Designed miniproteins, single chains, continued (5). Designs and how they scored, part 84

Each design is a single chain, and the fold is of that chain. pLDDT is the mean over its residues in the fold that is shown.

## One batch from the design tools (miniprotein)

Design m18909
Fold by ESMFold2-Fast:
Structure m18909 (fold): chain A 79 residues (1-79)
Amino acid sequence: MIVVIEVVARTPEEAERLLRRMLEQLKPLGVESAEFEGTRVRIRIRLGENASSKMLYAMGIAEDARLEGAEEATVRVEE
């Protein structure tokens, strides 16, 4: 199971800033991959142990990104 946090920023500069912030916050979870494409940021996190706690944390990070000026922030599951 992989959790994907996808954030859309207003500008590429804001997207890069949000990416840096999210990578710092997500360091304890172990980021599998991070993608930066224009104004879109996508971070993938592998869930193993403590999947529910990690999911809640990822959702909290997405909400923090929205509060920090993201136009959209979503969390989805890939399996």
Scores: mean pLDDT 81

Design m18910
Fold by ESMFold2-Fast:
Structure m18910 (fold): chain A 56 residues (1-56)
Amino acid sequence: LEEARERVDRVIAAADQGSPETKESVARALENAAKLAPPEVQEVYREGADRVRAMV
């Protein structure tokens, strides 16, 4: 769980420096990761996607 949060935080930090297109791509990647993740970490990836979209 903590590893997933750290991974998502790093991805979000990288996306923050990108274009709106990059942010949308990252949000989509995080949503896809949530679909494949165990239930315990799905919410972490979904929240990450929401945070990236909120940056626009």
Scores: mean pLDDT 75

Design m18911
Fold by ESMFold2-Fast:
Structure m18911 (fold): chain A 95 residues (1-95)
Amino acid sequence: SAADEEFKARVELSIDILEILGVSKEEAKEVLEIADKLDPDKSGFVNVDDLRKALREAGFSEAMIGRILSAFSPLDPDDSGVVPYRPLFESFLSR
C-alpha cells in the first residue's frame, strides 16, 4: 500500500541517519534490547522520553543519545513522542 511504501521510505531515511551519525550495529543492538524492555506489550513502539532515560541509565553519553534519537525524526512526523523502534533497528541490524 502507499502507506507501507511511505513507512518503508521513512525507515530507510532513519537508517541513513544512524549510518551518517556513526551508530554501530553493536550500539543499535543494545538500544533494541533496552527498547524491548520498555515495550512489555510487544507493540513495537516506545516513548522517546522513556527511551532517553533508559539509555542514560545504561551509560550512554548525551551525544550518543542525541545521535540515536535523531534517527527517529522521520518516523515521528506528528511529534507524538511515540516511535516504531523495532522496524528501524531490525532493518538496520539486517544490513
Scores: mean pLDDT 84

Design m18912
Fold by ESMFold2-Fast:
Formats: structure tokens, C-alpha cells, sequence
Structure m18912 (fold): chain A 82 residues (1-82)
């Protein structure tokens, strides 16, 4: 399901952030953003449950010690995917 796809991309994004793999985190974040965009149209309830993943990603990136530039790269990938 699209909800399961979004949850899997969320977990990939968080794992990549924790590992300091900015490129993998940006790729997973872009895929998550696309899945969330489709969920907002097809399953708004699932979208509401998952949309907090972006705030969680920011918290994890700060805790992992990512630079402002690396954090900006991840969130630029989200914006460009939508």
C-alpha cells in the first residue's frame, strides 16, 4: 500500500540520518515526500498520521550532528519532490 511505502521510506530516511549518509537521507526523503503527496489526495487520514515524519527527521538530524548545509540538502530534496 502507499501508506506502507511511505512508512518504509520514513524508516530508510531516519536510518540514513543516524548513519550520517546525507545522500541516502535526501533520496529517501524525496520518495517519502512523493508518497505523502499522493496520500494527501487518496488517503488524507494516512497522510495526517505520517506528515509528522519531516519534524522527526529534523530532530534526528540535529541529534546526529548533521550540519545546517546537510539538513538544508535533505529538506530541499523534499521540496523538489513535491
Amino acid sequence: SLEKEAEEEKERMLAAIRAGDVAAAAEAAARLARALMELSKTDPRAYIRLVGAELLALAEAIEAGLSDEDIARIFAAIKEAV
Scores: mean pLDDT 82

Design m18913
Fold by ESMFold2-Fast:
Order: structure tokens, then sequence, then C-alpha cells
Structure m18913 (fold): chain A 55 residues (1-55)
């Protein structure tokens, strides 16, 4: 999966689940399994998206 597409999916998860952290974590675990990326890579992208949404 392209990093840009993964970033968009993570952004959608944040937008959808910003009131429920537990659901957010579950959705990220599912993306990790689908993307074959490491948890660290997913976390890095998630932090970037989170910071952009906070602005």
Amino acid sequence: MEREQLREKIKAIFEKTNLDIDKFVEELRKLQAESSLTPDEIAEIAQEVYQELKK
C-alpha cells in the first residue's frame, strides 16, 4: 500500500473516531495487518496526521 493512501486512511480514522481512542487503536491494528508495515511506521504516520488535524 502506498504511504499516501495509508495516510488518508489514518486521517479518516482520526476524523471518525476522535471521540473514542479505543476504536482508533483497533482500526490502526487492522491497518497494520493489511499494509504489511511495521507498527513504528504506522505510528509515525498517525502522529503526522494527528498533528495536522490539531492545527
Scores: mean pLDDT 70

Design m18914
Fold by ESMFold2-Fast:
Structure m18914 (fold): chain A 85 residues (1-85)
Amino acid sequence: ATVVLTKVGDDKVKVENLGDKTVTIVLSDGSEITLKPGESVVLDSSKLKSVKVDGKEVATFGGETLSDNVTVTLNDNGDLVITVK
């Protein structure tokens, strides 16, 4: 799975699922948003906590990996890219 975070405003981030797996975005209040392949959502950047794939937390939006099969990188545009192998 691949998730890309793009800054779209002063306090807003666009979260895109560019992978082939369904991902779940976990918010700081404990609520969850499910993104199917090709779906995106615009959220307040302060509310982003972590990403789940197949029911497991794999990375935080602070750039921390929670699984050995996950990479977190910045692309040339400064977007955060979370890839799950």
Scores: mean pLDDT 75

Design m18915
Fold by ESMFold2-Fast:
Structure m18915 (fold): chain A 60 residues (1-60)
Amino acid sequence: AVVKGTIIDAYNYAKVNKKTVKVTLPNGKEVLIEPDDGIDKVAELVKQYGEDIVEYEVYE
């Protein structure tokens, strides 16, 4: 199921559930957040897209 939230919401979901999450960014590009990704990777996305609402779903 597709969920709406921030990049940080998607990151926390991946980490807590130990699942890869596919995020659709506001510009239509897709990125994968893996449960072992560091906060530094997510910080770069947050810098670019801020608090924008994105769509994310579990992708395994």
Scores: mean pLDDT 79

Design m18916
Fold by ESMFold2-Fast:
Structure m18916 (fold): chain A 94 residues (1-94)
Amino acid sequence: SEDEIIKDIQKVMKLLDEAAENVALARKYVEEGDFEKAKSYIKKAREILDELETQIENLKKKYPNNKKVQNFIKTVESIAERLRKEIDEIEKKI
């Protein structure tokens, strides 16, 4: 149903937002020289991105022929990949 699709999309969006927030906090603490806090937020961001990947695979299996969901997944995968690269760049400064 449309309501079920919206609910599943909102769960993925929440994880993406939480990952982005933890990446931003990691960057902030690296810039402040608090490498212990930065490492903590990097770890949390990676755990959230791993959960996001699991939820995306579940969405692909649940809605294999839904073009709107497929387009949404492509956008989310692109953002998640950029966040992972940003984590790698932040970690190089530690």
Scores: mean pLDDT 91

Design m18917
Fold by ESMFold2-Fast:
Structure m18917 (fold): chain A 113 residues (1-113)
Amino acid sequence: IKLSEEIRQEAAAALKSGMASLLKNDPTPEVKEIVELVEKGAPIEELKKLFEKLDLEHQQKFIEMVALRGIETGDKKLLEFVKEQALKLNTEEMQKVAKDAEKLIKALEEQEK
């Protein structure tokens, strides 16, 4: 299985580092709200509400943080949210995020069998 404890720990470390870097380089209220909701493991409905209020650059960073959280927790619904939102943004970076999320969703489905 691809979502081993080691992969989850790597995702957790990347998320912590990414959130710290984001707060240091872009200490806006929007970024603080992104970090707080991701760190708390907020429900998908709250994540959707925040996402709709953000500009494109913050939406991309938010999707990347949510993807790392989904990997860390093995949350298939969170990864499905990432895939759906990344496909809507239609950038090359987000197309890669969507493909990676789809591969992880398939890995989780095989693990649940």
Scores: mean pLDDT 79

Design m18918
Fold by ESMFold2-Fast:
Structure m18918 (fold): chain A 75 residues (1-75)
Amino acid sequence: MDTYNRIVQRVARLRRQGQQLTDDQRMAIRGVYLMQIDGMSQRQAADTLGISPRTLTRRIRQLADRLGVSTSTLR
């Protein structure tokens, strides 16, 4: 829950600064929501998004790096 809320807050700040998210980053946000809020496994979240679990993990890491959020709470 905390990680998803931090991501949403950081994304809102980026949008206010005129910075845009990529489609991959928006998909990563949805993946984090499915895992943190809906309690889905990484595989279930990836299947819901139509991507591989490996791709979802990579996209989440890229998003976290851009937003300055720790990935340790996403496992």
Scores: mean pLDDT 76

Design m18919
Fold by ESMFold2-Fast:
Structure m18919 (fold): chain A 61 residues (1-61)
Amino acid sequence: MDLEESLRQTIDFLDRQTDDYRQQALEAERQGDLESAARYRQQADWYDRLRDQVRATLAAL
């Protein structure tokens, strides 16, 4: 399997995870669940940072 292709797919996966957690955070806020909202935002930030790390790896190839 091509390394660049694998990294590209990983970036797409991480981007989708970031978006999903951001949407979950908004939904939790609507329900008044501030604890869950904060947790989902933290998860989104984590996936966003991982995506940037993978992009840096791809750029170094």
Scores: mean pLDDT 84

Design m18920
Fold by ESMFold2-Fast:
Structure m18920 (fold): chain A 83 residues (1-83)
Amino acid sequence: DEERRQLLLKIGAALPAIRELRRLYESGELDTLPEERLQELREQVYEGGLALNELMEKFGPLTEEDLPLLEEGAQERRAKEAA
């Protein structure tokens, strides 16, 4: 299902932002981020949450078979931000 695949990619795309915010929180560096960058990361997490809610409503919970597509979405986000 293409719709389910696109939702999984959107959820995966939020994982780098979730990881970065967690790392910054644990290192005490969260307050050192520019406000614009912090807002960008929060928006990415929010978009991922919306996609997760939509996926669970339409298709049910995430499964282990979904992990490769989540990783693909995360890789696409990292590649886009590395340029």
Scores: mean pLDDT 82

Design m18921
Fold by ESMFold2-Fast:
Structure m18921 (fold): chain A 60 residues (1-60)
Amino acid sequence: KREENLAKAREAYEKGDVDAAFEHLKASSPDPKEVIDEAFKDMTEEEKRRAVRAALAGLE
């Protein structure tokens, strides 16, 4: 479920596991995996960290 994936993304982010947090964030998307993977294939770890932070902030 989207809510479960977002909760896992937050947990991973708090643990400092940016890659795991970002994977859970992608899994929360309703878009097909191929579309998400293509859109984010060139992201650096810092860009992934910013994306996770912004998405989690948007849930408030």
Scores: mean pLDDT 70

Design m18922
Fold by ESMFold2-Fast:
Structure m18922 (fold): chain A 60 residues (1-60)
Amino acid sequence: MISAEEANENIDEVYEYLKSKSVEEVEKEAEHAAKDKKMTSEAGGAILNALYEVKKKEEE
């Protein structure tokens, strides 16, 4: 699981990393991020955007 500290420091890298993962993996990361009080809105938004992109890709 990606820590809030890692996500906050590496937003773009985390987004690209998660965009290449399965929907199930990204959903788990998004749930973890939502519960992590140290997660910034920018990092959390990037994780949610990655989830949106992987869901769209799976629907094809």
Scores: mean pLDDT 78

Design m18923
Fold by ESMFold2-Fast:
Structure m18923 (fold): chain A 99 residues (1-99)
Amino acid sequence: MEARRREMVDFLLSQGVSPASARLLAEIAVGELDDEQVRERLKEILAAKGFDVSAYSDEQMEKMIETAREQARLVDEMLRLGITDADEAERLVRERREK
């Protein structure tokens, strides 16, 4: 479990994802975070980037949580299948959208 989280973080960092975002996606993928915890982490990341988190509506935050969860699932699936190529990633995203 710890090895899986580290693998995801290392992969995301290699793709230019920020350490805070990489950690969030890895924690979501291993099932450690509920929606409330994801919301709190997203607010921290946005604030660190200089965004006014009070300007975001609950609906916008829920959309961001949904997007983060989907990204975490896709990255976890890519690593599980050994996919690191963008074309392979696009194929996986397309298959997920069809279901």
Scores: mean pLDDT 74

Design m18924
Fold by ESMFold2-Fast:
Structure m18924 (fold): chain A 94 residues (1-94)
Amino acid sequence: SVEEAIEKIIEEIEKAREKILEYLKKGDYNSALETVDELGKKLGEIFKSNPEIPEEIENLVLQFLLQVRQLIENKASAEEIEKEFDKLIEKLKK
């Protein structure tokens, strides 16, 4: 179902959030970027397996991944990066 697929997306995002924040605390930007790219692959597989998920949700998630990746590349604060995760999770829970 769409609800179950969205729950899986949220779970993967929350798991990646924890890993990314830990890497950022250590100044390990390369591992943080790799974690974002791996999250993108996992989410892409979920969207591919669940075509009933609205395209608006897929586009929202793709924009989020690009934004977080750019913030990490620009060495933005962990606080700014965490806010992007919070915004996405709130939108997905609606």
Scores: mean pLDDT 88

Design m18925
Fold by ESMFold2-Fast:
Structure m18925 (fold): chain A 68 residues (1-68)
Amino acid sequence: LEELRRRITEALAPLVGEEEAERLGRGFADALAAGMSPEDAIALVVSGVPEELREEVRRALEEAVREA
C-alpha cells in the first residue's frame, strides 16, 4: 500500500499539485485497506476531484492499479 500510495502521488502531482496528490493517494490507499474494491476506490477519489481533471485522475489510478 505504501508503494502504491507513493506511485499514485507521483503520477497525480503534475495534475493536481503535490499536496493534493498526497491527499488523494492516501485516500485511495486507505479505501483499499478498508476493503473497498479498486473500482469503488477509484470512483470515490475521482468524485473528490474537479470535473476538468476527473478523466486524467481516473486514468492514472487505473494504470497504477494495473501495475501493482
Scores: mean pLDDT 78

Design m18926
Fold by ESMFold2-Fast:
Structure m18926 (fold): chain A 61 residues (1-61)
Amino acid sequence: SVQEEADKVIKELEKLIAETTSPTLKAHLQQVIDFIEKNKDNPEALKRLTEVAKKLLESLK
């Protein structure tokens, strides 16, 4: 489900926050998590946000 995909992406973002030393990157990643959490009741928005977050994760590898 889109909610399961969102939860998976949140865990990946949380892992990066724990591993990153940059305060600005930590803040940015936390904002992404917050925005996903805020939209968990909207499947269409949730799907788009998780896709954006996945692209962000891909760019940070």
Scores: mean pLDDT 81

Design m18927
Fold by ESMFold2-Fast:
Structure m18927 (fold): chain A 88 residues (1-88)
Amino acid sequence: MEEVEKKLKEMEEEWLKKIPEAQEAHEKKDEKKELELLIETGRKQLEALDLLIEKAREEGDEEKVAELEEAKKKLEEKIKELEEKLKK
């Protein structure tokens, strides 16, 4: 499960780094474009998490399934926040 652990950490780090960039865009003309890009990227990361969860279930690693499901929930919450900002 080394590969799954590494991908999960990289995805979380990428997501966290992009949120501050979207906040900076609030002071710039391209705020809406930045939010749309982050939402699209987040949706792709959700698809990847679903595949990782499925793989972990096939391997019988219940601890990894729980970790990945928690990461998915956090990512879904962040996407929802970005979608709410985009509506403003």
Scores: mean pLDDT 72

Design m18928
Fold by ESMFold2-Fast:
Parts: structure tokens; C-alpha cells; sequence
Structure m18928 (fold): chain A 88 residues (1-88)
């Protein structure tokens, strides 16, 4: 289903962001990747695109607060994104 494909896309993106964090990439790189994914899905899965846009906004909030991004933070943000997608 579209939902199953969207969940698989979130899983793949989560793994990629964890890899970026483990390789010392900053929060700006993570925001850019999530925003690019939101744009990519906007034409094929608008609901997934909205979930990804909100995830980017949460990352921007962490950046504004001067909070470091950890692997645990990425896992929590994607758990929230999956819950939002399942509730939609």
C-alpha cells in the first residue's frame, strides 16, 4: 500500500540520517536531507511530504535551541513521524 511504502521510506531515511550523525555531519545537513526528501515525495505522496516537512521543522527547533543532535534524537523523531503517518 502507499502507507507501507511511506513507512519503508521513513525507515530508509532514518538509517541514512543515523549514518550522517555517526559520521559527524551537522544538523544543517540533516535538515537539508529531510527537506529534499519532502520535496521529492510532494508529487507522489503528499501526506508523507507533510510528515517530512514537520520533521524538518522539529530539527530546526533543536538547532534554534542550540541542542546537539544524537542518534537517539533521530530515532525518537522518526518514531514520532511514523506515529503521525499512521494517525493520518
Amino acid sequence: SRRERALAALDALEKHLIYLVENGEDIDTLIDVVRAAARYFAGTDPELARVLQRLAEKLEEKKKNGEPITVEDVRQLFAEARAELLAA
Scores: mean pLDDT 88

Design m18929
Fold by ESMFold2-Fast:
Structure m18929 (fold): chain A 82 residues (1-82)
Amino acid sequence: MSKEEAEKELKETRKELLETEEKLGILLIKRGVLKVALEKSEGEEREKIEEELAKLDEEIAELEKKVAELKKKLEELEKLLG
């Protein structure tokens, strides 16, 4: 890998990490709102919120994994350019 290629990949990886962390932040806020709604809900409404939370938790887990992968890639690229 050339220094120029590593610098380009570093910039692209930083942008992707920022976008992924911003999306994760939005989903974490939404999860918090749904948890509050869950405490106030009963019966079928509660089940619907639990289903939405389960789907949201799955998406959050996927984004957290992507954040970890991007952070590892950034660390490797920074070591190459340091």
Scores: mean pLDDT 84

Design m18930
Fold by ESMFold2-Fast:
Structure m18930 (fold): chain A 86 residues (1-86)
Amino acid sequence: ATVEVNGETYTIKGDEALTDEIKFDSETKTITVNPKYLDKVKTYLEKKDSSGLPKTLTHQLIALETTIYNNLDQETYEKMAEILTK
């Protein structure tokens, strides 16, 4: 699946090994989540609707959006995600 965030196209991939973790690669513009959350993550990024997402996943999405909208780097994203998931 694909989603547009801040005028750029991101690829959303499913990985069943992930439970409530998001993997984000800013260079390849790829977001990887558990397939059970894929449609809900797309909905959140398009409409800011967090329905059916656990709080941990929503916090990671906030870090991801903050990174994209403020043109921050991969290292900054990883630090924010780590703080929010501890």
Scores: mean pLDDT 80

Design m18931
Fold by ESMFold2-Fast:
Structure m18931 (fold): chain A 88 residues (1-88)
Amino acid sequence: MKEVEKLVEEAEKLLEEGKIAEAIQLVNKAVQLLEDNKIKPDEELREKLLKAVTKLGKEKAKENGLDVSDEQAEEGAKSALKGSGIEV
């Protein structure tokens, strides 16, 4: 858990620095660790993951010339996390 939380926090920091590709790698690693160990994240960790994936989705959409709402990005993030076995 602590390692997953640290990866998410580091990803958020990389996003603030504009290092989108590196942030994506850290979020994917965090999700993979939860999935491989079949660990159900607590509410706080799920909220952090949802926020990080939502922000990544918005940045990726922006790179493709798309402006998506916070609600649209959050729904996309929830769908992506659910696909990885993380219910939010």
Scores: mean pLDDT 76

Design m18932
Fold by ESMFold2-Fast:
Structure m18932 (fold): chain A 68 residues (1-68)
Amino acid sequence: MAAAREQEEYQRELKRIQARVDELLKQGSSLDEVLGLLRIQRSVAKLAGDKAMERALDEVIDQLRAQA
């Protein structure tokens, strides 16, 4: 069961993923390509049991699919 440390890991990963997504989009990557990469990373995190990474990836995927 997660405590304060999971929240810190989650926020750290969330910031890193958001920054990487922004940079990829600025470099001309399509939204579909970015979503494809995030889905692969999410699958890996889920298999590894990395809860913080999985939650951060879910959040970014939701943000990209939702209206900004």
Scores: mean pLDDT 78

Design m18933
Fold by ESMFold2-Fast:
Structure m18933 (fold): chain A 87 residues (1-87)
Amino acid sequence: MSAEELTLEGEVHLGLGRMYYALGEYEKAIKHFEEAIRYYEEALELDPEHEEARRGLGEAYRNLGEVYEKMGEYEKAEEAYRKAEEY
């Protein structure tokens, strides 16, 4: 896939993660945020300057941190937020 196609797949999973988070389905939300991160990282391997992928990666880590906070996983939440600040 191209960097653009990988970024779009990341955006789909980011959206699904947010939907499951809103539904209180935290385990499913985490899986989709992790998939979004994977797609954005693959996009950045193909195009390190791809701003949409970098932005999406930051958003995915931020959303992952929010889910971990809701689950009381504060150390994992803090690590996710630190990762988000890199983007």
Scores: mean pLDDT 89

Design m18934
Fold by ESMFold2-Fast:
Structure m18934 (fold): chain A 69 residues (1-69)
Amino acid sequence: SWADQVTYDNIPDTVSELARLSREHGLPLPKFKGRLTTDPSNRQQAVDSVRQAVKEMEQMIAEKERQQR
């Protein structure tokens, strides 16, 4: 899964891709707490939150594709 490839360093690119997919598919952007900070206490929470958002987007796209077939 693309979610498993999310790291703190690629969160900005992942968020941009989620926003692109949201616009392309007409789906709501999944909620996440991906604030980029140098605070180590927030880093893992940011990664986990973005991974969850990716999984939600993948599920919404898959459901939309099933409805169009």
Scores: mean pLDDT 73

Design m18935
Fold by ESMFold2-Fast:
Structure m18935 (fold): chain A 92 residues (1-92)
Amino acid sequence: MTELTEEEKKELREKLLEEVRKAMREAGESEENIEKALEAVEKGASVEELEKYVSPEIAVGAYAALALLNGDEKNFEPILARQKALQAELEA
């Protein structure tokens, strides 16, 4: 049984957003710019709009991650699995 509840989808979205925030902080982006970029993606802004707040490379990455979560519930589980694998690799 692999169907995600609405609560589980929200939790996965939060975990992915937290990972994106961490990546942006490590890249040297300010907290204000990170929040503005993530809010813009949630409102359906273009990559060009995100580039006003963060670097183009980071903007594309953040947009792609959030677009996957917004597009298909079936994408949530693979994204979470990848996030856990990357976290384990970084802590090893």
Scores: mean pLDDT 63

Design m18936
Fold by ESMFold2-Fast:
Structure m18936 (fold): chain A 85 residues (1-85)
Amino acid sequence: MTVPTEADIEEARKWIAEQIEEVEKLVPELVEAAKQAAELALRGLQLLRDGAPQSEIDALIAEYRALAAANNDKYVPIYEAVEAK
């Protein structure tokens, strides 16, 4: 497993910003969830770059799972409304 470089993280940040812009255009209701997921992904890359121990990576994964569960509960009514159209 190769550790990502600072340049890799900057490239990922730019790509993620472009994806968030597309989400905002296509499904604006999901833009907040996309931004939150992107922030955790970038933090994960930074932890890998810094050689963080597995315990810190496990903690980040737990945060991501908690965020995904919270966003699912928050955005399920939006998904149902879109399907009902």
Scores: mean pLDDT 68

Design m18937
Fold by ESMFold2-Fast:
Structure m18937 (fold): chain A 73 residues (1-73)
Amino acid sequence: MSPREELVQQTRLAASAAMNGDAEKFTELLDKMEKTFKPSPEAKKELEKAKEAAKQGDAEQAILHLSKATGLI
């Protein structure tokens, strides 16, 4: 699988976890993305915001920040 295909797959899995209210799984998937793609400081900041939104039960904000991070990777 190409790096782009892997990023799309990981993003879909993370978005699904957020929509299901599974903040723990969402955080684990974002940590895996950080290890795999070595994102910029700006992308890391957006991933951290996504994790915080998921922990607060805000799936819309979690997905919004995940999308911003993915656009920066």
Scores: mean pLDDT 80

Design m18938
Fold by ESMFold2-Fast:
Structure m18938 (fold): chain A 85 residues (1-85)
Amino acid sequence: SMEKEIAEKAAKEIAEDETRILSKKYGVEVSEKLKEEILKIVTKFADKYLELKKNGGSSDEFRKLSIEAVKEMETAVLKHKEEQE
């Protein structure tokens, strides 16, 4: 559907930005493997965000979800850094 295509495009754009920002922050070379891993994390947390929104989640629950997403992306970047050294 058009809505699914828009959501997938948005997730790819967010994942590309996060990959660039975190790779620069931690001194990691951007690889296709890293891009794919960050995209999977962004997509997973986007799905969780939509589920929480439909179920009337609290501001604290949304904040915790955002913190978890950032930690998972940072963990992925740091793991790729170790694999490149």
Scores: mean pLDDT 83

Design m18939
Fold by ESMFold2-Fast:
Structure m18939 (fold): chain A 61 residues (1-61)
Amino acid sequence: SNAEKIRKLIEAARLLAETDLSVQEIAEKVGFKSVEEFEKAFREAFGITPEQLRERIRAAR
């Protein structure tokens, strides 16, 4: 469902903020079949890429 997908993407955002795991490792941990599918879903849900979110979080510290 869309709700389950969004929940996985929220968990991915948490991992991007709280860990140094690569985008690929995070995609695998939250259950996406590919990094490309993960990045597309993340961007569609949040309007930015996983890499952009990590960069902004690190820049704000």
Scores: mean pLDDT 84

Design m18940
Fold by ESMFold2-Fast:
Structure m18940 (fold): chain A 100 residues (1-100)
Amino acid sequence: IAEAARPAELRALFSGGRRPLSDEVIDEVIARWSPELAELLLRALEGEISRAEFVERSGLSRRTATAVFDYLQTVREEYETGGVGDQMRYLAVRTTLWLL
């Protein structure tokens, strides 16, 4: 995905699902976007990093980092316990983060 499209893709990603993130949280993620943050988001989605480690390494405020981690954890948990729709949501989130 082109760099110019990244803010729109991140907003679409994080405003979707059963418990969407607030605009203020999404705005901070967009403003602080980096390849390191992208990698940490993918690791959080895949359950490969703890909440404490994500908060420490993300470069986001504690409030934003906590909200984003909880969002990704919910997407992963719904993928593991839910139906086809939850599995498709997980794949869409993972693919979007990988392409950004």
Scores: mean pLDDT 78

Design m18941
Fold by ESMFold2-Fast:
Structure m18941 (fold): chain A 66 residues (1-66)
Amino acid sequence: SSAQLEAEREKLYNQALSSLDILEKKYGKTDIVNEARKKLEELYKQGRLDPQAVQDLIDEVLAKIG
């Protein structure tokens, strides 16, 4: 159902935000993490947030940190 898909996307969004919070705490790269948070929010608002998009975003953050 539409409500189920919305709930799944919200859960994925919250899990991705938690992952970004952990990366900010671990590496202290607030500017990089904040740009990732903005991109994550746009993906969520556009209905484009899926597990692959989250993984790509986390990989991009890790590449910029390392």
Scores: mean pLDDT 86

Design m18942
Fold by ESMFold2-Fast:
Order: sequence, then C-alpha cells, then structure tokens
Structure m18942 (fold): chain A 75 residues (1-75)
Amino acid sequence: DEELAEGLRELAELAERARDAEDFRRRAQEWLKSTELSPEVRRRLEGAVELAVLFMEAGVPASVVARWLRREAEE
C-alpha cells in the first residue's frame, strides 16, 4: 500500500525531528489531522504512532524508532 508506506516514512521523519515521545505524538497527530488519508490507512498510522510512542517511552532511541517505521514501509 503506497499511501501507508508514504505515511510511515513521514512518521519516521517526524520521529527523528522530535525532542521526546510527547513531542513526536503531537507532531504526528497534527500531521494526521492536516493530511487527507483513507480511513484504513489513518487507523494503521494511528496504531504505528502509539507503538512508536511506547518504544520511545521505553527508552528506544528516536533513530531506531524511525528506522523501524521505514522498515515497516518497505514490507
């Protein structure tokens, strides 16, 4: 799914630019709110945001979370 893959890559870039998990969630929510997406892709990206936030809160570096999101986009 091209739309899902593009969204996951955008979330990866937002994760790399975020200061912390809260900043990432805020950036991701603003992007999701301003971006026209199919309902199914939106739900999947919202799920990816929550998983990414959990990883960051657990101490996973933002660069590793971003790499995970890009890898999900390729699969």
Scores: mean pLDDT 86

Design m18943
Fold by ESMFold2-Fast:
Structure m18943 (fold): chain A 81 residues (1-81)
Amino acid sequence: MTLAEAEEKLKREVEETIETLKKEGKVKEWKPEELEELREALENSDVERVDELIKRNGGVSEETVEKIGELLLEKIRKALE
């Protein structure tokens, strides 16, 4: 797999993850610009930034934060393999 192919796969997994979170209502209170920041953090595989954004913007329950973080980490991990 080339670097370009890996980047395309990662972008696809990131978009799918964000759409899933929207569909499940997990980020319903987030503004579009906050979701774009999340997308950028995911594309950069910056798990710490993702967690920071969830804590800063989420206002969500601890359980929801944990579930989002787990889902995003798994998507990033699978996209890079």
Scores: mean pLDDT 66

Design m18944
Fold by ESMFold2-Fast:
Structure m18944 (fold): chain A 76 residues (1-76)
Amino acid sequence: SLLEEIRRLGREAAELASKISEEEAKRIREESERVLELLEEASKTLSPEEFEALLRQAARSLEGAIELIEKKLKEA
């Protein structure tokens, strides 16, 4: 499911961020948890179609964050 993919991407982002610093990893974990809370609340009020669109956007945002972290690690 898209929600499971988002959870997986969040974990991957935090793991990569831990290679930069423990503080950065904690920040990414906290932001991912907050996003998941917002998505869970949105699931109660949005139509299935609108909710799926939000999930796809969240997944794209996390993929972008992972790419930025990977770039920072390569440039370090």
Scores: mean pLDDT 81

